# Designs tried in a protein design run: designed miniproteins, single chains. Part 82

Each design is a single chain, and the fold is of that chain. pLDDT is the mean over its residues in the fold that is shown.

## One batch from the design tools (miniprotein)

Design m2841
Fold by ESMFold2-Fast:
Structure m2841 (fold): chain A 115 residues (1-115)
Amino acid sequence: MKEYIEQAKKEMDALAEEVRRLLREAERAAKAGDNEAALEHIRRALDALDELVAKAEEAIKAVTDPKVQEEFRNYRNEVVGDALEAMSRVLTIINGGDRDAGARAARELLREHAA
């Protein structure tokens, strides 16, 4: 069990870092006016985020310790929240500074990849 928890955390950390890296690249592309590259980086970030969410759900089901289950839920929720905020920033740039349009687009993209 301890080895399983440690391995799951390492895998989730790697996926979380990939999500953060891709969203930083998306923001740089959007600021440079390369909206196509920005959207491609967002798509790749969402793929990595889906893997992280699936890994967290498997870990939660595999462990019986409520404290460990809560740690995986909190980590998943933090990474998802941070990704949503970063996507909102990128999509705000793409939408000419329209923060409401950026936030709506980020929620729609996350919803499309949540299944």
Scores: mean pLDDT 86

Design m2842
Fold by ESMFold2-Fast:
Formats: sequence, structure tokens, C-alpha cells
Structure m2842 (fold): chain A 97 residues (1-97)
Amino acid sequence: MLEELLELARKAYETMKPEEQERLLLKITAILAPEALEALKKLVKEGKAEVTQETIDILEGWKKKLEEEYKKTKDPVYEEGIKNVEEMIKLAKEQLA
């Protein structure tokens, strides 16, 4: 049942227009940003954080896209997502030696 629901969700996602897919991914990213930050903090504490310049570039890309969506929607979820991504960028930069 769960695998069938995941397959249906994947097919639904793949049938969306690229703009709809990007908006959905950005909203999911914003919602999951607090959990991603806590996971990164745990990995840093355990000495398992494999942070590279590519990691920072990806996070900065997410921040820019979240800022663009917030300007369009004014949805507080994006504002909160931006704050969490900024903390992740700060933490990632502190991990680069």
C-alpha cells in the first residue's frame, strides 16, 4: 500500500508542468528546512558532516529560490524556510577548513 502510494505520487509529480514541479519542491524544501537544519547540526556534532563548497552553493541556490517564491506568495512558510537555510549555510561555512 505505501509503495503503491509512493509510485502514484511519483507519477503525479512527473506529469506536472516544470513550473508546478519546482513550486512543489520549493514548498517541500521550506517545510522540511527545520528538520534538515537539525539533521545537519547532529552530523556536525558527531563529526560526520561532509560539507564542501558544492554543499554551500546548493544551499545558497535554495535560499535564492525560496526568496523568489516568498516575494510572489507572501506565504510565511517560505520566510521560515529562508531563515533555516541561512542557518544551514552559516553552519556549513563554519565546517569548511
Scores: mean pLDDT 79

Design m2843
Fold by ESMFold2-Fast:
Structure m2843 (fold): chain A 100 residues (1-100)
Amino acid sequence: SLDEVVKRILETLPPEVREKFLEAFENDDVDGLIELIRELAEKDPVLAESVLRFAVDYLRAKGKLTVEHARELLELARKYGFSPETISYLERVLAELEAA
């Protein structure tokens, strides 16, 4: 299930990864999205951080994000030096999922 917001995010991505992200979003493939974000972070951590924030909001809205996925994303964000704001956001997401 794709919408105009997903399409706009895909337009910010390099052509080489665009199709893979499109497929992962279309299939609600959380594990695939995390791995694609990890690959993107090796090349462009600023773009990867933006994509991660969008993907987390998207997956939360669809009820597809688990506690385990939120922990993996938080570890990824710390490893690649994402902003304190993104780290705080992910810590809040994790706490909300653990409280549910």
Scores: mean pLDDT 84

Design m2844
Fold by ESMFold2-Fast:
Structure m2844 (fold): chain A 91 residues (1-91)
Amino acid sequence: SEEIIERLREIKERVAALDINEELKEQILTALEEAIKAIEEKDYVSAVLYLSLAITLLEQALKEAAPEEQPKIQEVIKELEEIKKELEKLI
């Protein structure tokens, strides 16, 4: 879905702006880009797996994040979980 891809690209920009560990950020951004590619190929199983990886890495980032970053990370996690549920309905 074009709408889901647009939402994920917006989430990637928000993640890139987060003040979190750079190595962890790169891994999250890579997982999100791989999820986008999988959706473009209609490989929703791989897309769900990459989103699950991104969520796990964001949960790790949340534990070490400054208080001002925590709400932003929590919002991103919630939105990714919603997208993941939408994609699971297509499998």
Scores: mean pLDDT 90

Design m2845
Fold by ESMFold2-Fast:
Structure m2845 (fold): chain A 91 residues (1-91)
Amino acid sequence: SKTVKVEVVIEVKEEDQDDLTINQIATLVASKGAEAAEKNPGAKIEVRMGLVGMSEEAGKKAAEKAKKLLEESLKYDQEVEVIAEILEEKL
């Protein structure tokens, strides 16, 4: 019944919105989620991705890939969620 929240903030240059960068972000986020899952057996893992400088489309792709990678890396069935938020810099 325990939920563990993991927050990751990633800043990306606008010119680096390619599939390679998306895959690198997804891998990083999945790794952070897997670490939390290993430390908290039986807990629900909620990973929130704060993305600065990314498009909504790229952010969605990164979150979807991160969730798949995270689910594949788990040693046992554990509830996981990955949420992407596009962050705006406060003026």
Scores: mean pLDDT 76

Design m2846
Fold by ESMFold2-Fast:
Structure m2846 (fold): chain A 82 residues (1-82)
Amino acid sequence: MEEVEEYLKKAEEYEKKAKELSKLPKSEENTKKALEYDIEAGLYRIQAAVLKLAALSEERKLSLEEREKLLEEMKREAEARE
């Protein structure tokens, strides 16, 4: 999860740079740089989200397998009583 924190930190740094540029006089160069920083920030946010989703997917897979195993055991117990 350290990688997620580093990606979020980089996203925040680029978002801050974009905000600082947006406070400067409106110029084509400043607008382009602000957009580039926003895109970089967005990419880092997406990468952090993908890593977090992968970790949640592992937790969900484990949880689903555990639930399926419990249901199967309960079904076997019910059938064994007949």
Scores: mean pLDDT 75

Design m2847
Fold by ESMFold2-Fast:
Structure m2847 (fold): chain A 64 residues (1-64)
Amino acid sequence: MIDETEVNIALAEIYYAIAKNELKRGNVDAAKETVELLRKFGEKYPSVKEHVDKLVAELEKAIA
């Protein structure tokens, strides 16, 4: 069985993919909104917070 932590890791990766796609389209404001949603997701689900924090850090470096 897939546990909730595995599902939440997959959801965090989906937020990351959405933000990366918005940056490719030049939608910096939409990407920033997605980063904030991802950050809140990590706060809501502490089991994935370390993974979320790494994804947020990568996105913040991509946002000039």
Scores: mean pLDDT 81

Design m2848
Fold by ESMFold2-Fast:
Structure m2848 (fold): chain A 70 residues (1-70)
Amino acid sequence: QREEDLAVLRTLLAAASDEQVRALALEVANKVEPIDPELAARLREAAEAGDKEAVARLMAEASQLIRQHR
């Protein structure tokens, strides 16, 4: 699951603008913050730094946690 999510996210983010990547990362960070506030903080930092690879990896991890927690 994580590897499949990561592959999809990498493809999506590679085509996205820095502004779009930031907006998407912030949305995911807000959703995961109640579960893992440290992961949410890392997502925000990666988005601010423009690190698309880190954003993709952290978003894949956040998505897995959201699915498992619910």
Scores: mean pLDDT 78

Design m2849
Fold by ESMFold2-Fast:
Structure m2849 (fold): chain A 100 residues (1-100)
Amino acid sequence: DYAEQSTKISNELGKKIKTEEEAELVLEAAAALANKDKESAIEYLKKLPKEVAKLLLEGFGLQSIANKDFEAAKIAAEVAEELGLTEVAERLRKLLEEAE
């Protein structure tokens, strides 16, 4: 269940956020991804620790697939690739191929 996996990732993400500034950047990045604003999402995610960015993109991508919002999941995969998060990008692309 992708929604269940997304929930587990969200819990892990919460443990990795160490500052108020990081929490704000996570919220801004999530909003940009939800609005399909790839450029703003990349800008916010670049300011986050790589592990936080990975968890956010993976969690968002899995939740998008669970909701059948394949466009949002594709944007998450593209953002992951632009940030050099190749394992997240490849995983999301594989799941998209299997779900469509």
Scores: mean pLDDT 83

Design m2850
Fold by ESMFold2-Fast:
Structure m2850 (fold): chain A 108 residues (1-108)
Amino acid sequence: MPLSDEEKQGLLELQRMFGLPETGELTDETIQLIRDFLSVFDLNGDGVISGEEFIRLYLLLSGALKSAGRKLLSIKEFAEAFGGESIDLNDAEGVARRFALLIYKSLP
């Protein structure tokens, strides 16, 4: 499925931030990097980031984005970008798209 213009812009910025090739496409390398990054917050190993893990991810990303001069997102806006207060890592492509959209929404 093709990316939206917002997802593509967010993906380009995400790829730039992580030093990946700026293709604007969901490459296997991009999907794997996002999954591996998010899996660090899956402390119980169930493949779902929820509760305290979700709050930790929100705080870390908000701090990093603020330090980069980007918009602060509320926890509600952050949850809306991921489709709720839990992230299912088994939906690797869907999670990568939602992460790209989150980065887009954080642009100044």
Scores: mean pLDDT 79

Design m2851
Fold by ESMFold2-Fast:
Structure m2851 (fold): chain A 92 residues (1-92)
Amino acid sequence: MEELEREAEELERELEKIPGIAERIEEALKKELEARKEELEAALAAGDWERAIELLTRIIREALLAAGVPEEIAERVARIYGELARLRAAEA
């Protein structure tokens, strides 16, 4: 867990180097969440945590790419959040 949090902090610092990126990411996340709302709600209603995490990971990746985040960084951020979500689900 500490290793994933450290990698997330390093990626956040890389994102901070891009002016206006935080606002663009927020707008892109809202659009991607709205587009996949029904799929995410269906997975959650079914108790399919693996599918819900996969969908959330995809939403994060697509939103970061739409905001102009480099593909390598977007893929890494999405992977870390997916892994953290799986760890939290396993502890519940």
Scores: mean pLDDT 77

Design m2852
Fold by ESMFold2-Fast:
Structure m2852 (fold): chain A 86 residues (1-86)
Amino acid sequence: MEQETEQVLQQLYELAKEIVLTDDPSRIGELNQQMVQLLNSMSPEVLRKLSEKFGVPLPSDDPRQRALTIGQIISKVIKEAEKELK
């Protein structure tokens, strides 16, 4: 599980760095969709560990809460990538 969480985090960070470095709005949309799909494919345990890492609300089985957690993880990863690349 720790290995899976780290792998997912690395993939999210790579997608976020592409978002920060691209000037193409269409490409930004595609990358954001890839991040959402990646997180939606994750187990509840992986999402919980990512939530803990970024200090966002823990995911639940409620679809609205899960979507909020995913959105907040994406926002935090993009912001971290921006800070490291600028």
Scores: mean pLDDT 78

Design m2853
Fold by ESMFold2-Fast:
Structure m2853 (fold): chain A 75 residues (1-75)
Amino acid sequence: ELKKLLEEEKKELERILEILEKSEERIREETERRIAEEEDEEKRERIRELTEGIIEGMRLIIRGVENVIKKHLEK
């Protein structure tokens, strides 16, 4: 019973990881679009810096979820 619940929880967390990975890809695509539309070089650089910071934060969250799966659900 408990083992089945842990397996289901792992599958749900894996689905969350997929959503987060797709969100990262979407953020990168939106950033490239914004950079292409921006004519000011300083603003382009700022957009890149801010977006890389956001992506770094998202990668930490993704890593956190992966660590939960490995340490708490896989033994």
Scores: mean pLDDT 77

Design m2854
Fold by ESMFold2-Fast:
Structure m2854 (fold): chain A 80 residues (1-80)
Amino acid sequence: SLLKELAETAREVGRLIVSDPERARELIRETYERLGLDSSAVSLPDEADRERARENGIGTAELVLTKGEELKRIAEELRK
């Protein structure tokens, strides 16, 4: 499932984004390339985004998924 694979990637990115942001970027690119998606359309959450997420109880993984417009479109297609 595309959503499952993207969710798994988002969880790993969330784990790595503070300790190893370069690996987090690589994981996103690898996953997007494997799925045929344009990785240049994805913005990783910056420090301000993560601070806002903490205040609103949103996990970094959820924030990563929200930043991808292509991820939103794919999710809509899969919900049909």
Scores: mean pLDDT 63

Design m2855
Fold by ESMFold2-Fast:
Structure m2855 (fold): chain A 58 residues (1-58)
Amino acid sequence: SERRAALLAAERAALADLKANADAHAEALSRRLGFPLELARRVVEMIIATEEEIIARM
């Protein structure tokens, strides 16, 4: 499906951005939601790992 291919491409691009800017995303999450920075970093790491597994299974 054309739509499915486009969604997969978007997901890969989003994952690449998240991996390239993981510290910035963690700091933004910490500031926005009041999470400790250590927790925010772990949340970002878990999101990256989960997305990599989902993409690998497609």
Scores: mean pLDDT 82

Design m2856
Fold by ESMFold2-Fast:
Structure m2856 (fold): chain A 86 residues (1-86)
Amino acid sequence: DEEERRFRETIAAVEERFIAAVEALKADISEENIAAFERQAEADVRELERLAEELEDPELAELARRAAELLRGLAEKIVEYARSQL
């Protein structure tokens, strides 16, 4: 299934980038690095939202939408925590 493969590959790529972004922010918490983290997280959320719109399978589309919501929420909490450390 091409859509299932695309979904799995997109989720894996987003997960890898998100983990890397969190590790980069942990290494040096600064206003610049927080802004960089927010930009990357927003780009990843948009990619998941776009995937949800393009997927014909309603179950996969719903999972992609939910993944976007969860990623946005996690990113917001991480940013809030990081700003508290400044």
Scores: mean pLDDT 90

Design m2857
Fold by ESMFold2-Fast:
Structure m2857 (fold): chain A 119 residues (1-119)
Amino acid sequence: SNDLKKLEEIYQKALEEIDKAVEEARKRGLSPQEVADRIGRIMFEAVREAAKELGLSDEGRRKLAQLVADAFNQVRDELKALEAAGVPRDEAIDRIYELAKQALKNVFEGLKKIIEEEK
């Protein structure tokens, strides 16, 4: 469907922006927290764009908000665990990057399901 095509385009663009943000962060010596913050902004903007295009019900919006909250909590909790364990910067960035890509995928798969359930 046209909506699924738009979601895929938004998702792929967000992945490209995350890849670029991680590359720039490595080059600039940014902290894992700064990487997580940049990725979080990219994810939030992508989800906001997707939600705006799709005309979700109030219940659909609540379900999406929960998926987003779960994704952000997962990244936050991992960042805290990595900091507490004293994981080196580059390894911590790698772990946050992989987790963020998986979290973004889970949010967009959940969004596809919400759309299917509201049809």
Scores: mean pLDDT 84

Design m2858
Fold by ESMFold2-Fast:
Structure m2858 (fold): chain A 84 residues (1-84)
Amino acid sequence: SRAAEEAAKQNLEAVLRQNLKDHEESTQQQIEEAKKNLEKHRELEVIDKEKGARGKEQMNQEIKNAQDGLEDFKKVVESTLAQI
């Protein structure tokens, strides 16, 4: 029935929106942790410039990867919602 199809679409939309929210919250926690580690590497850079710089680059890459992963996930959710 059309009512059953509509209910299934609404349920799928709610699940996708919740999954996106959970992924956003998890990504934000990862970014905050990487930022704390970035600060530690900034302190290290004062006493060991090369080691601190490498650690900062690694943390910046981790932040970028987390942001890119969230952006890709958002595109998947938006594409799926557009097909509903």
Scores: mean pLDDT 86

Design m2859
Fold by ESMFold2-Fast:
Formats: sequence, structure tokens, C-alpha cells
Structure m2859 (fold): chain A 61 residues (1-61)
Amino acid sequence: MPSEEELEREVEVALGLMAIAIAKVNGDSPEEIRAVADRVLSRIKHPEAQEEVRKAAEDAL
């Protein structure tokens, strides 16, 4: 059974990926997608989740 901290990390990743995907689907500019990624990354507490979301943001640009 994953710990509460592990579950929180997975939720942070899922929400970050969803925010970036929504921006991309909306046809947002690369600058707007970067702004969304920066905002999401600043809210992520877990370094592992930050790294995963950062890579997804780079792939989206």
C-alpha cells in the first residue's frame, strides 16, 4: 500500500501533466505553456514529481 506521501506525489504529477495537456489542447503559445509549467512546478513539493512534470513540459514545447 503506497504511503500518503507517495500518493500525494502521484497526485501532484497527475495534476501537473493535466494542466500542461489542457494548455496544449487549448492551443496556447509556447510562452503560455511555459507559464503554466512554471506555476505548476512552483506548487509541487516533491522533487521527484517536479522532475517528471518538468520533463513533460519540455516535451510539450
Scores: mean pLDDT 78

Design m2860
Fold by ESMFold2-Fast:
Structure m2860 (fold): chain A 95 residues (1-95)
Amino acid sequence: SYHEELRANAPPELAEELTRILDGLRALADAGVPTEFLRAMGIREAGEVVERHLGPEAAARLRERLAAATADAKTAEQVVDAIGRALVEFAREQG
């Protein structure tokens, strides 16, 4: 799962905050929130968390990666999955 991969590849506090963001995005997707709102919110929330833990340059790189990863997503479910995958890939590159 993305949760297990994040815990394996990120510091515990960062992994827990990113996990909570993914859980929140999944809940909003299940509630029928629009795809574009989920994309914008996911990029913002994950970027803010990474900025607190790793600084503004890392956050800027993550925001660019998340924007690219979600660009072709057509559904809320696809946005959540794309963000989860991109966060795991980003965490692996930082470790």
Scores: mean pLDDT 87

Design m2861
Fold by ESMFold2-Fast:
Structure m2861 (fold): chain A 97 residues (1-97)
Amino acid sequence: MEKRIEELKEKGAKDPDREKRLEYQAELLLLKAEEYEKQGKLDEARFARAMAELLRGPTEERLRRAAEAALELAKKEGLDPEFEEILERLRAMVEAA
């Protein structure tokens, strides 16, 4: 699992095709969601899944789901630094939309 996560993270950052980068980033988020579910971190998993759907196709419904999940996470103390990065990405997408 970890090797696949590292591969998807690299491809999601460096692939010259924007659509492929978004798909790799979405797949990475889905794998992280499965790890969070195994750890009992259901709010983190829900947010990761919502962000993956949003990256695969931005719609008002997907944006709303991602924003609602992000608000629930923002109420928690001790968020993983990776979630701060994802929250900043969501904020940028909301501001651009």
Scores: mean pLDDT 71

Design m2862
Fold by ESMFold2-Fast:
Structure m2862 (fold): chain A 67 residues (1-67)
Amino acid sequence: SAAEDAARAAAGAEAHRDEGAAASAMGQLFGISGGEKGRELAALAAQHWRDPEKAMALAIEAARAGA
């Protein structure tokens, strides 16, 4: 049914948004450390949110490296 198809699509979109939101939150967290540099990191994370897995990996690596 159309409703079931819509629900499936929404669930898929929500999963991707959740991962993208996590990456964006990490970018904002970096903003606390650098202000302007944090804004650049947030923009980079947003750019890579199309691939949430990569965006998260980059954010985690940056946090771990202390960058």
Scores: mean pLDDT 53

Design m2863
Fold by ESMFold2-Fast:
Structure m2863 (fold): chain A 77 residues (1-77)
Amino acid sequence: KPSEEELNREVAEAFGLIALAIAKIAVDRATPEQREKVAEETRRLFDRVVSLLEKEGNTEAAAQLRAEGDAIVAEML
């Protein structure tokens, strides 16, 4: 059932992009204390999505998402 695996990979990629957008909004609106917590949880979320992309063989998207996640987390800290 290739379409199911293909859709799951597309969902993982979309989730990563949505997480990036949400993280940026959180940085702009969070208090300093909340920012630290959001940064920690954002890092864990990105690690999970990157891992999913790598398991699906989308190594380039995984590397790109990891770099973007690291940049956003750095701005939160």
Scores: mean pLDDT 70

Design m2864
Fold by ESMFold2-Fast:
Structure m2864 (fold): chain A 71 residues (1-71)
Amino acid sequence: SDKAEEFLDVAEEALKERNFHNAHEALQKARSLTPDSDTASQRRILDLDIEIGVQELKAVVFKEPVEPQAT
């Protein structure tokens, strides 16, 4: 589970950098390492999956980056 948390961190950083390819890859790695019993990590994976999808759609549909998130 700790290993999955590292990939989740990588996915979050990639998303902040608008690197959707790396975000998807890291999230997929996290999913493969996260058992059903780890509900906290499963919840975080779902949240990130939705956020990546939303931001990717905004980038593709609007062809404009959203305002950068400072922290």
Scores: mean pLDDT 76

Design m2865
Fold by ESMFold2-Fast:
Structure m2865 (fold): chain A 75 residues (1-75)
Amino acid sequence: MKVEKLLKVTAKDEKAAKEVAEKIEEEIPKIPGVLEVKVSVSGNTVYVGIVAENEEALKEAIEKIKSLEGVEKLE
């Protein structure tokens, strides 16, 4: 069953947020089972909407985002 989650990523500053958003757009869709990724940036915050085939794919996507350079906090 498809699962969807909205994540709030905090970066050090607006430049770091933009770089993180770019990496998410490039890398997260490559994860098997990730169906859709939408990214928007507001100041030092990156909002990431993920649609995945199942909870395991969503968990892998979240772990990947958490491991990216420039990510200070993930909610």
Scores: mean pLDDT 84

Design m2866
Fold by ESMFold2-Fast:
Structure m2866 (fold): chain A 119 residues (1-119)
Amino acid sequence: SAEKERLERSYRGGTAKKAFIEAIKLLDEAIEVAKRVTSPEEVREMRKLVDEAIDAFIKAAEGLPDREKWIKRAKEYKQKVDELAERALAGSPEEMRRAAQEIIDILNEMKKEAEKALK
């Protein structure tokens, strides 16, 4: 029935929405850590939070059409963050700050994509 299909869509949409809301919260936490990065320990903390946020994003995306596209993009973001984190760890304090800002930009892009998925 149309009512059953509506309820099933609402249930799936609600589950995906909740998962993306959790991903956004984890991305926000990673952004706040990235803003205050001044040491290798803080770079490692940021990397762990980003990994958790990306895993949450992938889990949320599994319920969507075109899930392969969402998962591929999330993996591309992870690769970019990993490269920037290595640059931050190997570089000067100024290079660490610049790499952290580039990571913040990536995390904000992921947040915008998650927010679009909620609509």
Scores: mean pLDDT 78

Design m2867
Fold by ESMFold2-Fast:
Structure m2867 (fold): chain A 88 residues (1-88)
Amino acid sequence: LEEAIKAAEEAAKKAAEAVGNEALIKSARQTGEDAEKELLAQGAPEEKARAFGAATEAGLLSMLARQAGKEDEAEAAEKAMKEVQEAL
């Protein structure tokens, strides 16, 4: 799981660079943070909450990168998101 989370964080960083819009990047990161906090409030283990947050951020940035025409970065972020979901 930790390796999948790290891969998702790296892919999300590259997707964010490809998106190039700071407001959209911050929105995606905030959504991931909110997802993590919600799971923690529901009693989820910290590692699972962190994984869900990372997958959420990577998924959103993948969508944004695809909308920006950055298909390679979008595909990498989507793949990393799925690997986190599989490891959960």
Scores: mean pLDDT 82

Design m2868
Fold by ESMFold2-Fast:
Structure m2868 (fold): chain A 102 residues (1-102)
Amino acid sequence: GVKTAVGLLLARAGYLLAREGFRRNDAFLAGLGYGIAEAGLLAVAADPAAPRAALLEAELLLGFAATLLAFARHVSPTPEEKVDAGYAAGLALGLALAALLG
């Protein structure tokens, strides 16, 4: 349904933001991307009409975002608070967008 479409767009956007955060050594941006990708997965999981393939894609994108966040923290360690702030902001923004658009 619409929630699945919005969830996949958020998961893809979150992965791309996490990738950009890794590229820039910006742990806040990597956390933001991870949070948005998680909100995307939650939106897909909340849609009972979601195809299994959509859920698997969202899970993989979240997994890739998590890997990029872990590498960003390893290559250029920043205070944990910046990662956590990015994640919280990303999750809140993603959930708000899923609620408004789904």
Scores: mean pLDDT 85

Design m2869
Fold by ESMFold2-Fast:
Structure m2869 (fold): chain A 96 residues (1-96)
Amino acid sequence: MKAEEYAKKAEENVDDPKKAGEYAALAGSYAAEEGTAEGAEYAARAAKAATKAAKNEKGSSEDVASAVGGAIAAIGGAISAALSGDKEAEEYAKKA
């Protein structure tokens, strides 16, 4: 699962806002493509990691912007994955 792989990489790189942002964006992109609750969870975790990296940055506005951008992309991917298929499919399965 690529969303899981990149979420873990984002979590490992919280001291590097640029890398955390890049990995979070990738986790979000793959979560959106997979369209699963599991992928959505990993994208949300990646967003948290990128947000933490942005808060830890003291100097570079460019690195903070990269981390924030990655967090937003990961949140978007998580929402897309959760709303476009999995949440609707789970709701129908429970009612059937």
Scores: mean pLDDT 75

Design m2870
Fold by ESMFold2-Fast:
Structure m2870 (fold): chain A 65 residues (1-65)
Amino acid sequence: MEELIKKAEELAKEALDLGVLSEYRIENGKVTLTTKDPSVGRQLYAMGLVVELELLGVEAELVLK
């Protein structure tokens, strides 16, 4: 579990560095990804990241602002 959360954090940091995410939060084994980008392509990328995290066994959600 801890190893999966660490991997999830690395993926979230990469997306943050790419400007896809405005922030991320990890709390009680759940990853919350936030994006403010109005671009459909960036939003789809963020949604794809949520799916990837879920396939890894990590609970994840996307928040659009």
Scores: mean pLDDT 78

Design m2871
Fold by ESMFold2-Fast:
Structure m2871 (fold): chain A 73 residues (1-73)
Amino acid sequence: SKEDVLKKLEEIIKKNGRLTTKQALEWAEELKKAGVTEEEVNKVFGPAFNSARSGTEFSRIVGERNIIINAMK
């Protein structure tokens, strides 16, 4: 389900797992197939922005989110 796909993504992000560009694109395809919206992706990334330990980590998370959202279009 859409909720299951979002939970899997949330677990990876919460684990502070880095996404390669390839992984981000693979996630975008899975999210798009599940009918996930850009707004729902932004909600999943919200807690990660708040828990970022540095500006570098914050920028990385922003980059990963942007790759996913842009690839879903």
Scores: mean pLDDT 80

Design m2872
Fold by ESMFold2-Fast:
Order: sequence, then structure tokens, then C-alpha cells
Structure m2872 (fold): chain A 70 residues (1-70)
Amino acid sequence: MLSTEELIERVERLTEEIVRLLKEYEKAPPEEQPAIRERIGELLREVQRLVEQLSPEDQKILEERVKEIV
């Protein structure tokens, strides 16, 4: 099981990957777009799973930190 600190760090890393994939999606040819979209969806599901393990107070801390990334 992940600690609160590990959960926050994991979500930050996943958010950075999602942002990178969104930029790649905009430049990708149509044949590559479905694979990128599927990968983004998987990362978003992982983020939701991790966020659900955080207390409401820790979720606010995470939101502030994620705001620095996006």
C-alpha cells in the first residue's frame, strides 16, 4: 500500500505524463491518435484510483501541487 506522500508523488508524475501525451495527441497523425487516447484514459483512471485513497485534506494539498504542473 502507498503512503500519502507516495500517492501525491505518483499523481504528480501521472499528471505530467498526461500533459505530455495531450501535446503529443495534438501533433499525432490520425492513425496514432486512438492509441494515445487509450493511454491517456488509463492514466486518468490510475489518477482517480490514487486520489480516492487520499483524505479530503490531503486531496486539497494534491490539488495545489497539481496546479503548479498544469
Scores: mean pLDDT 80

Design m2873
Fold by ESMFold2-Fast:
Structure m2873 (fold): chain A 68 residues (1-68)
Amino acid sequence: MLEELRRLEEELKEKNLVLPEEHREPTLAKLRQVAATHDDSEEGQEATLEWVIELARYILEEGEERKP
Protein backbone atom coordinates (compact mmCIF):
# COMPACT_ATOMS: atom_id res chain seq x y z
CA MET A 1 0.00 0.00 0.00
CA LEU A 2 2.73 2.51 0.83
CA GLU A 3 4.35 1.53 -2.47
CA GLU A 4 1.12 2.38 -4.30
CA LEU A 5 0.87 5.74 -2.55
CA ARG A 6 4.48 6.49 -3.41
CA ARG A 7 3.85 5.39 -7.00
CA LEU A 8 1.02 7.91 -7.34
CA GLU A 9 3.27 10.68 -6.01
CA GLU A 10 5.97 9.72 -8.51
CA GLU A 11 3.42 9.61 -11.34
CA LEU A 12 2.25 13.14 -10.57
CA LYS A 13 5.86 14.32 -10.57
CA GLU A 14 6.72 12.38 -13.74
CA LYS A 15 3.91 14.00 -15.72
CA ASN A 16 5.42 17.37 -14.77
CA LEU A 17 2.10 18.89 -13.83
CA VAL A 18 2.12 22.37 -12.35
CA LEU A 19 -0.73 23.31 -10.07
CA PRO A 20 -1.14 26.70 -8.35
CA GLU A 21 1.52 26.78 -5.66
CA GLU A 22 -0.94 27.24 -2.80
CA HIS A 23 -2.97 24.21 -3.93
CA ARG A 24 0.01 22.05 -4.90
CA GLU A 25 1.88 22.42 -1.62
CA PRO A 26 -0.89 21.34 0.79
CA THR A 27 -2.08 18.55 -1.53
CA LEU A 28 1.36 17.00 -2.10
CA ALA A 29 2.23 17.43 1.58
CA LYS A 30 -0.95 15.57 2.47
CA LEU A 31 -0.10 12.73 0.09
CA ARG A 32 3.38 12.41 1.59
CA GLN A 33 2.02 12.58 5.12
CA VAL A 34 -0.49 9.82 4.37
CA ALA A 35 2.28 7.64 2.93
CA ALA A 36 4.45 8.28 6.00
CA THR A 37 1.66 7.46 8.46
CA HIS A 38 0.58 4.17 6.93
CA ASP A 39 -1.46 2.18 9.37
CA ASP A 40 -1.25 -1.52 10.19
CA SER A 41 -4.75 -2.56 9.17
CA GLU A 42 -5.53 -3.74 5.66
CA GLU A 43 -8.83 -1.86 5.68
CA GLY A 44 -7.18 1.39 6.69
CA GLN A 45 -4.53 1.04 4.02
CA GLU A 46 -7.12 0.21 1.35
CA ALA A 47 -9.31 3.19 2.27
CA THR A 48 -6.26 5.47 2.24
CA LEU A 49 -5.15 4.18 -1.16
CA GLU A 50 -8.63 4.66 -2.61
CA TRP A 51 -8.74 8.24 -1.34
CA VAL A 52 -5.27 8.99 -2.67
CA ILE A 53 -6.19 7.59 -6.10
CA GLU A 54 -9.21 9.89 -6.30
CA LEU A 55 -7.13 12.83 -5.10
CA ALA A 56 -4.39 12.08 -7.64
CA ARG A 57 -6.98 11.90 -10.41
CA TYR A 58 -8.34 15.28 -9.36
CA ILE A 59 -4.83 16.77 -9.31
CA LEU A 60 -4.07 15.35 -12.76
CA GLU A 61 -7.27 16.83 -14.17
CA GLU A 62 -6.54 20.26 -12.67
CA GLY A 63 -2.95 20.11 -13.88
CA GLU A 64 -4.03 19.37 -17.44
CA GLU A 65 -6.26 22.45 -17.51
CA ARG A 66 -3.35 24.62 -16.37
CA LYS A 67 -0.80 23.24 -18.82
CA PRO A 68 1.25 25.93 -20.61
Scores: mean pLDDT 56

Design m2874
Fold by ESMFold2-Fast:
Structure m2874 (fold): chain A 99 residues (1-99)
Amino acid sequence: MAAEAARLEAEYEELAKNMTEEEFIEYVREKWGRLDMSETEVHVITQIEWARARGVADEEILAQLRRVLAQPLATEAQREDILRAARLVLGATEAQVRA
């Protein structure tokens, strides 16, 4: 999985240079959606990959995820999907994401 993640990250970085945010999100969603992930998990993965491809630091991405987890509208299932996405693409621990 780590080697696949690194390959996808390099590909996403190159694609982001020539794609709109919408085109990039659809591309990433198609790749991850085929793994039978929830819509929330796929959406969070697309947002993380787009931010990383644009050069946003992992620490700032984690800060944004913590803000989303603090939202009263997030269900427990959505929070778990966000935590799973952060672990898969950022290698973040639960403590780092939960603040």
Scores: mean pLDDT 69

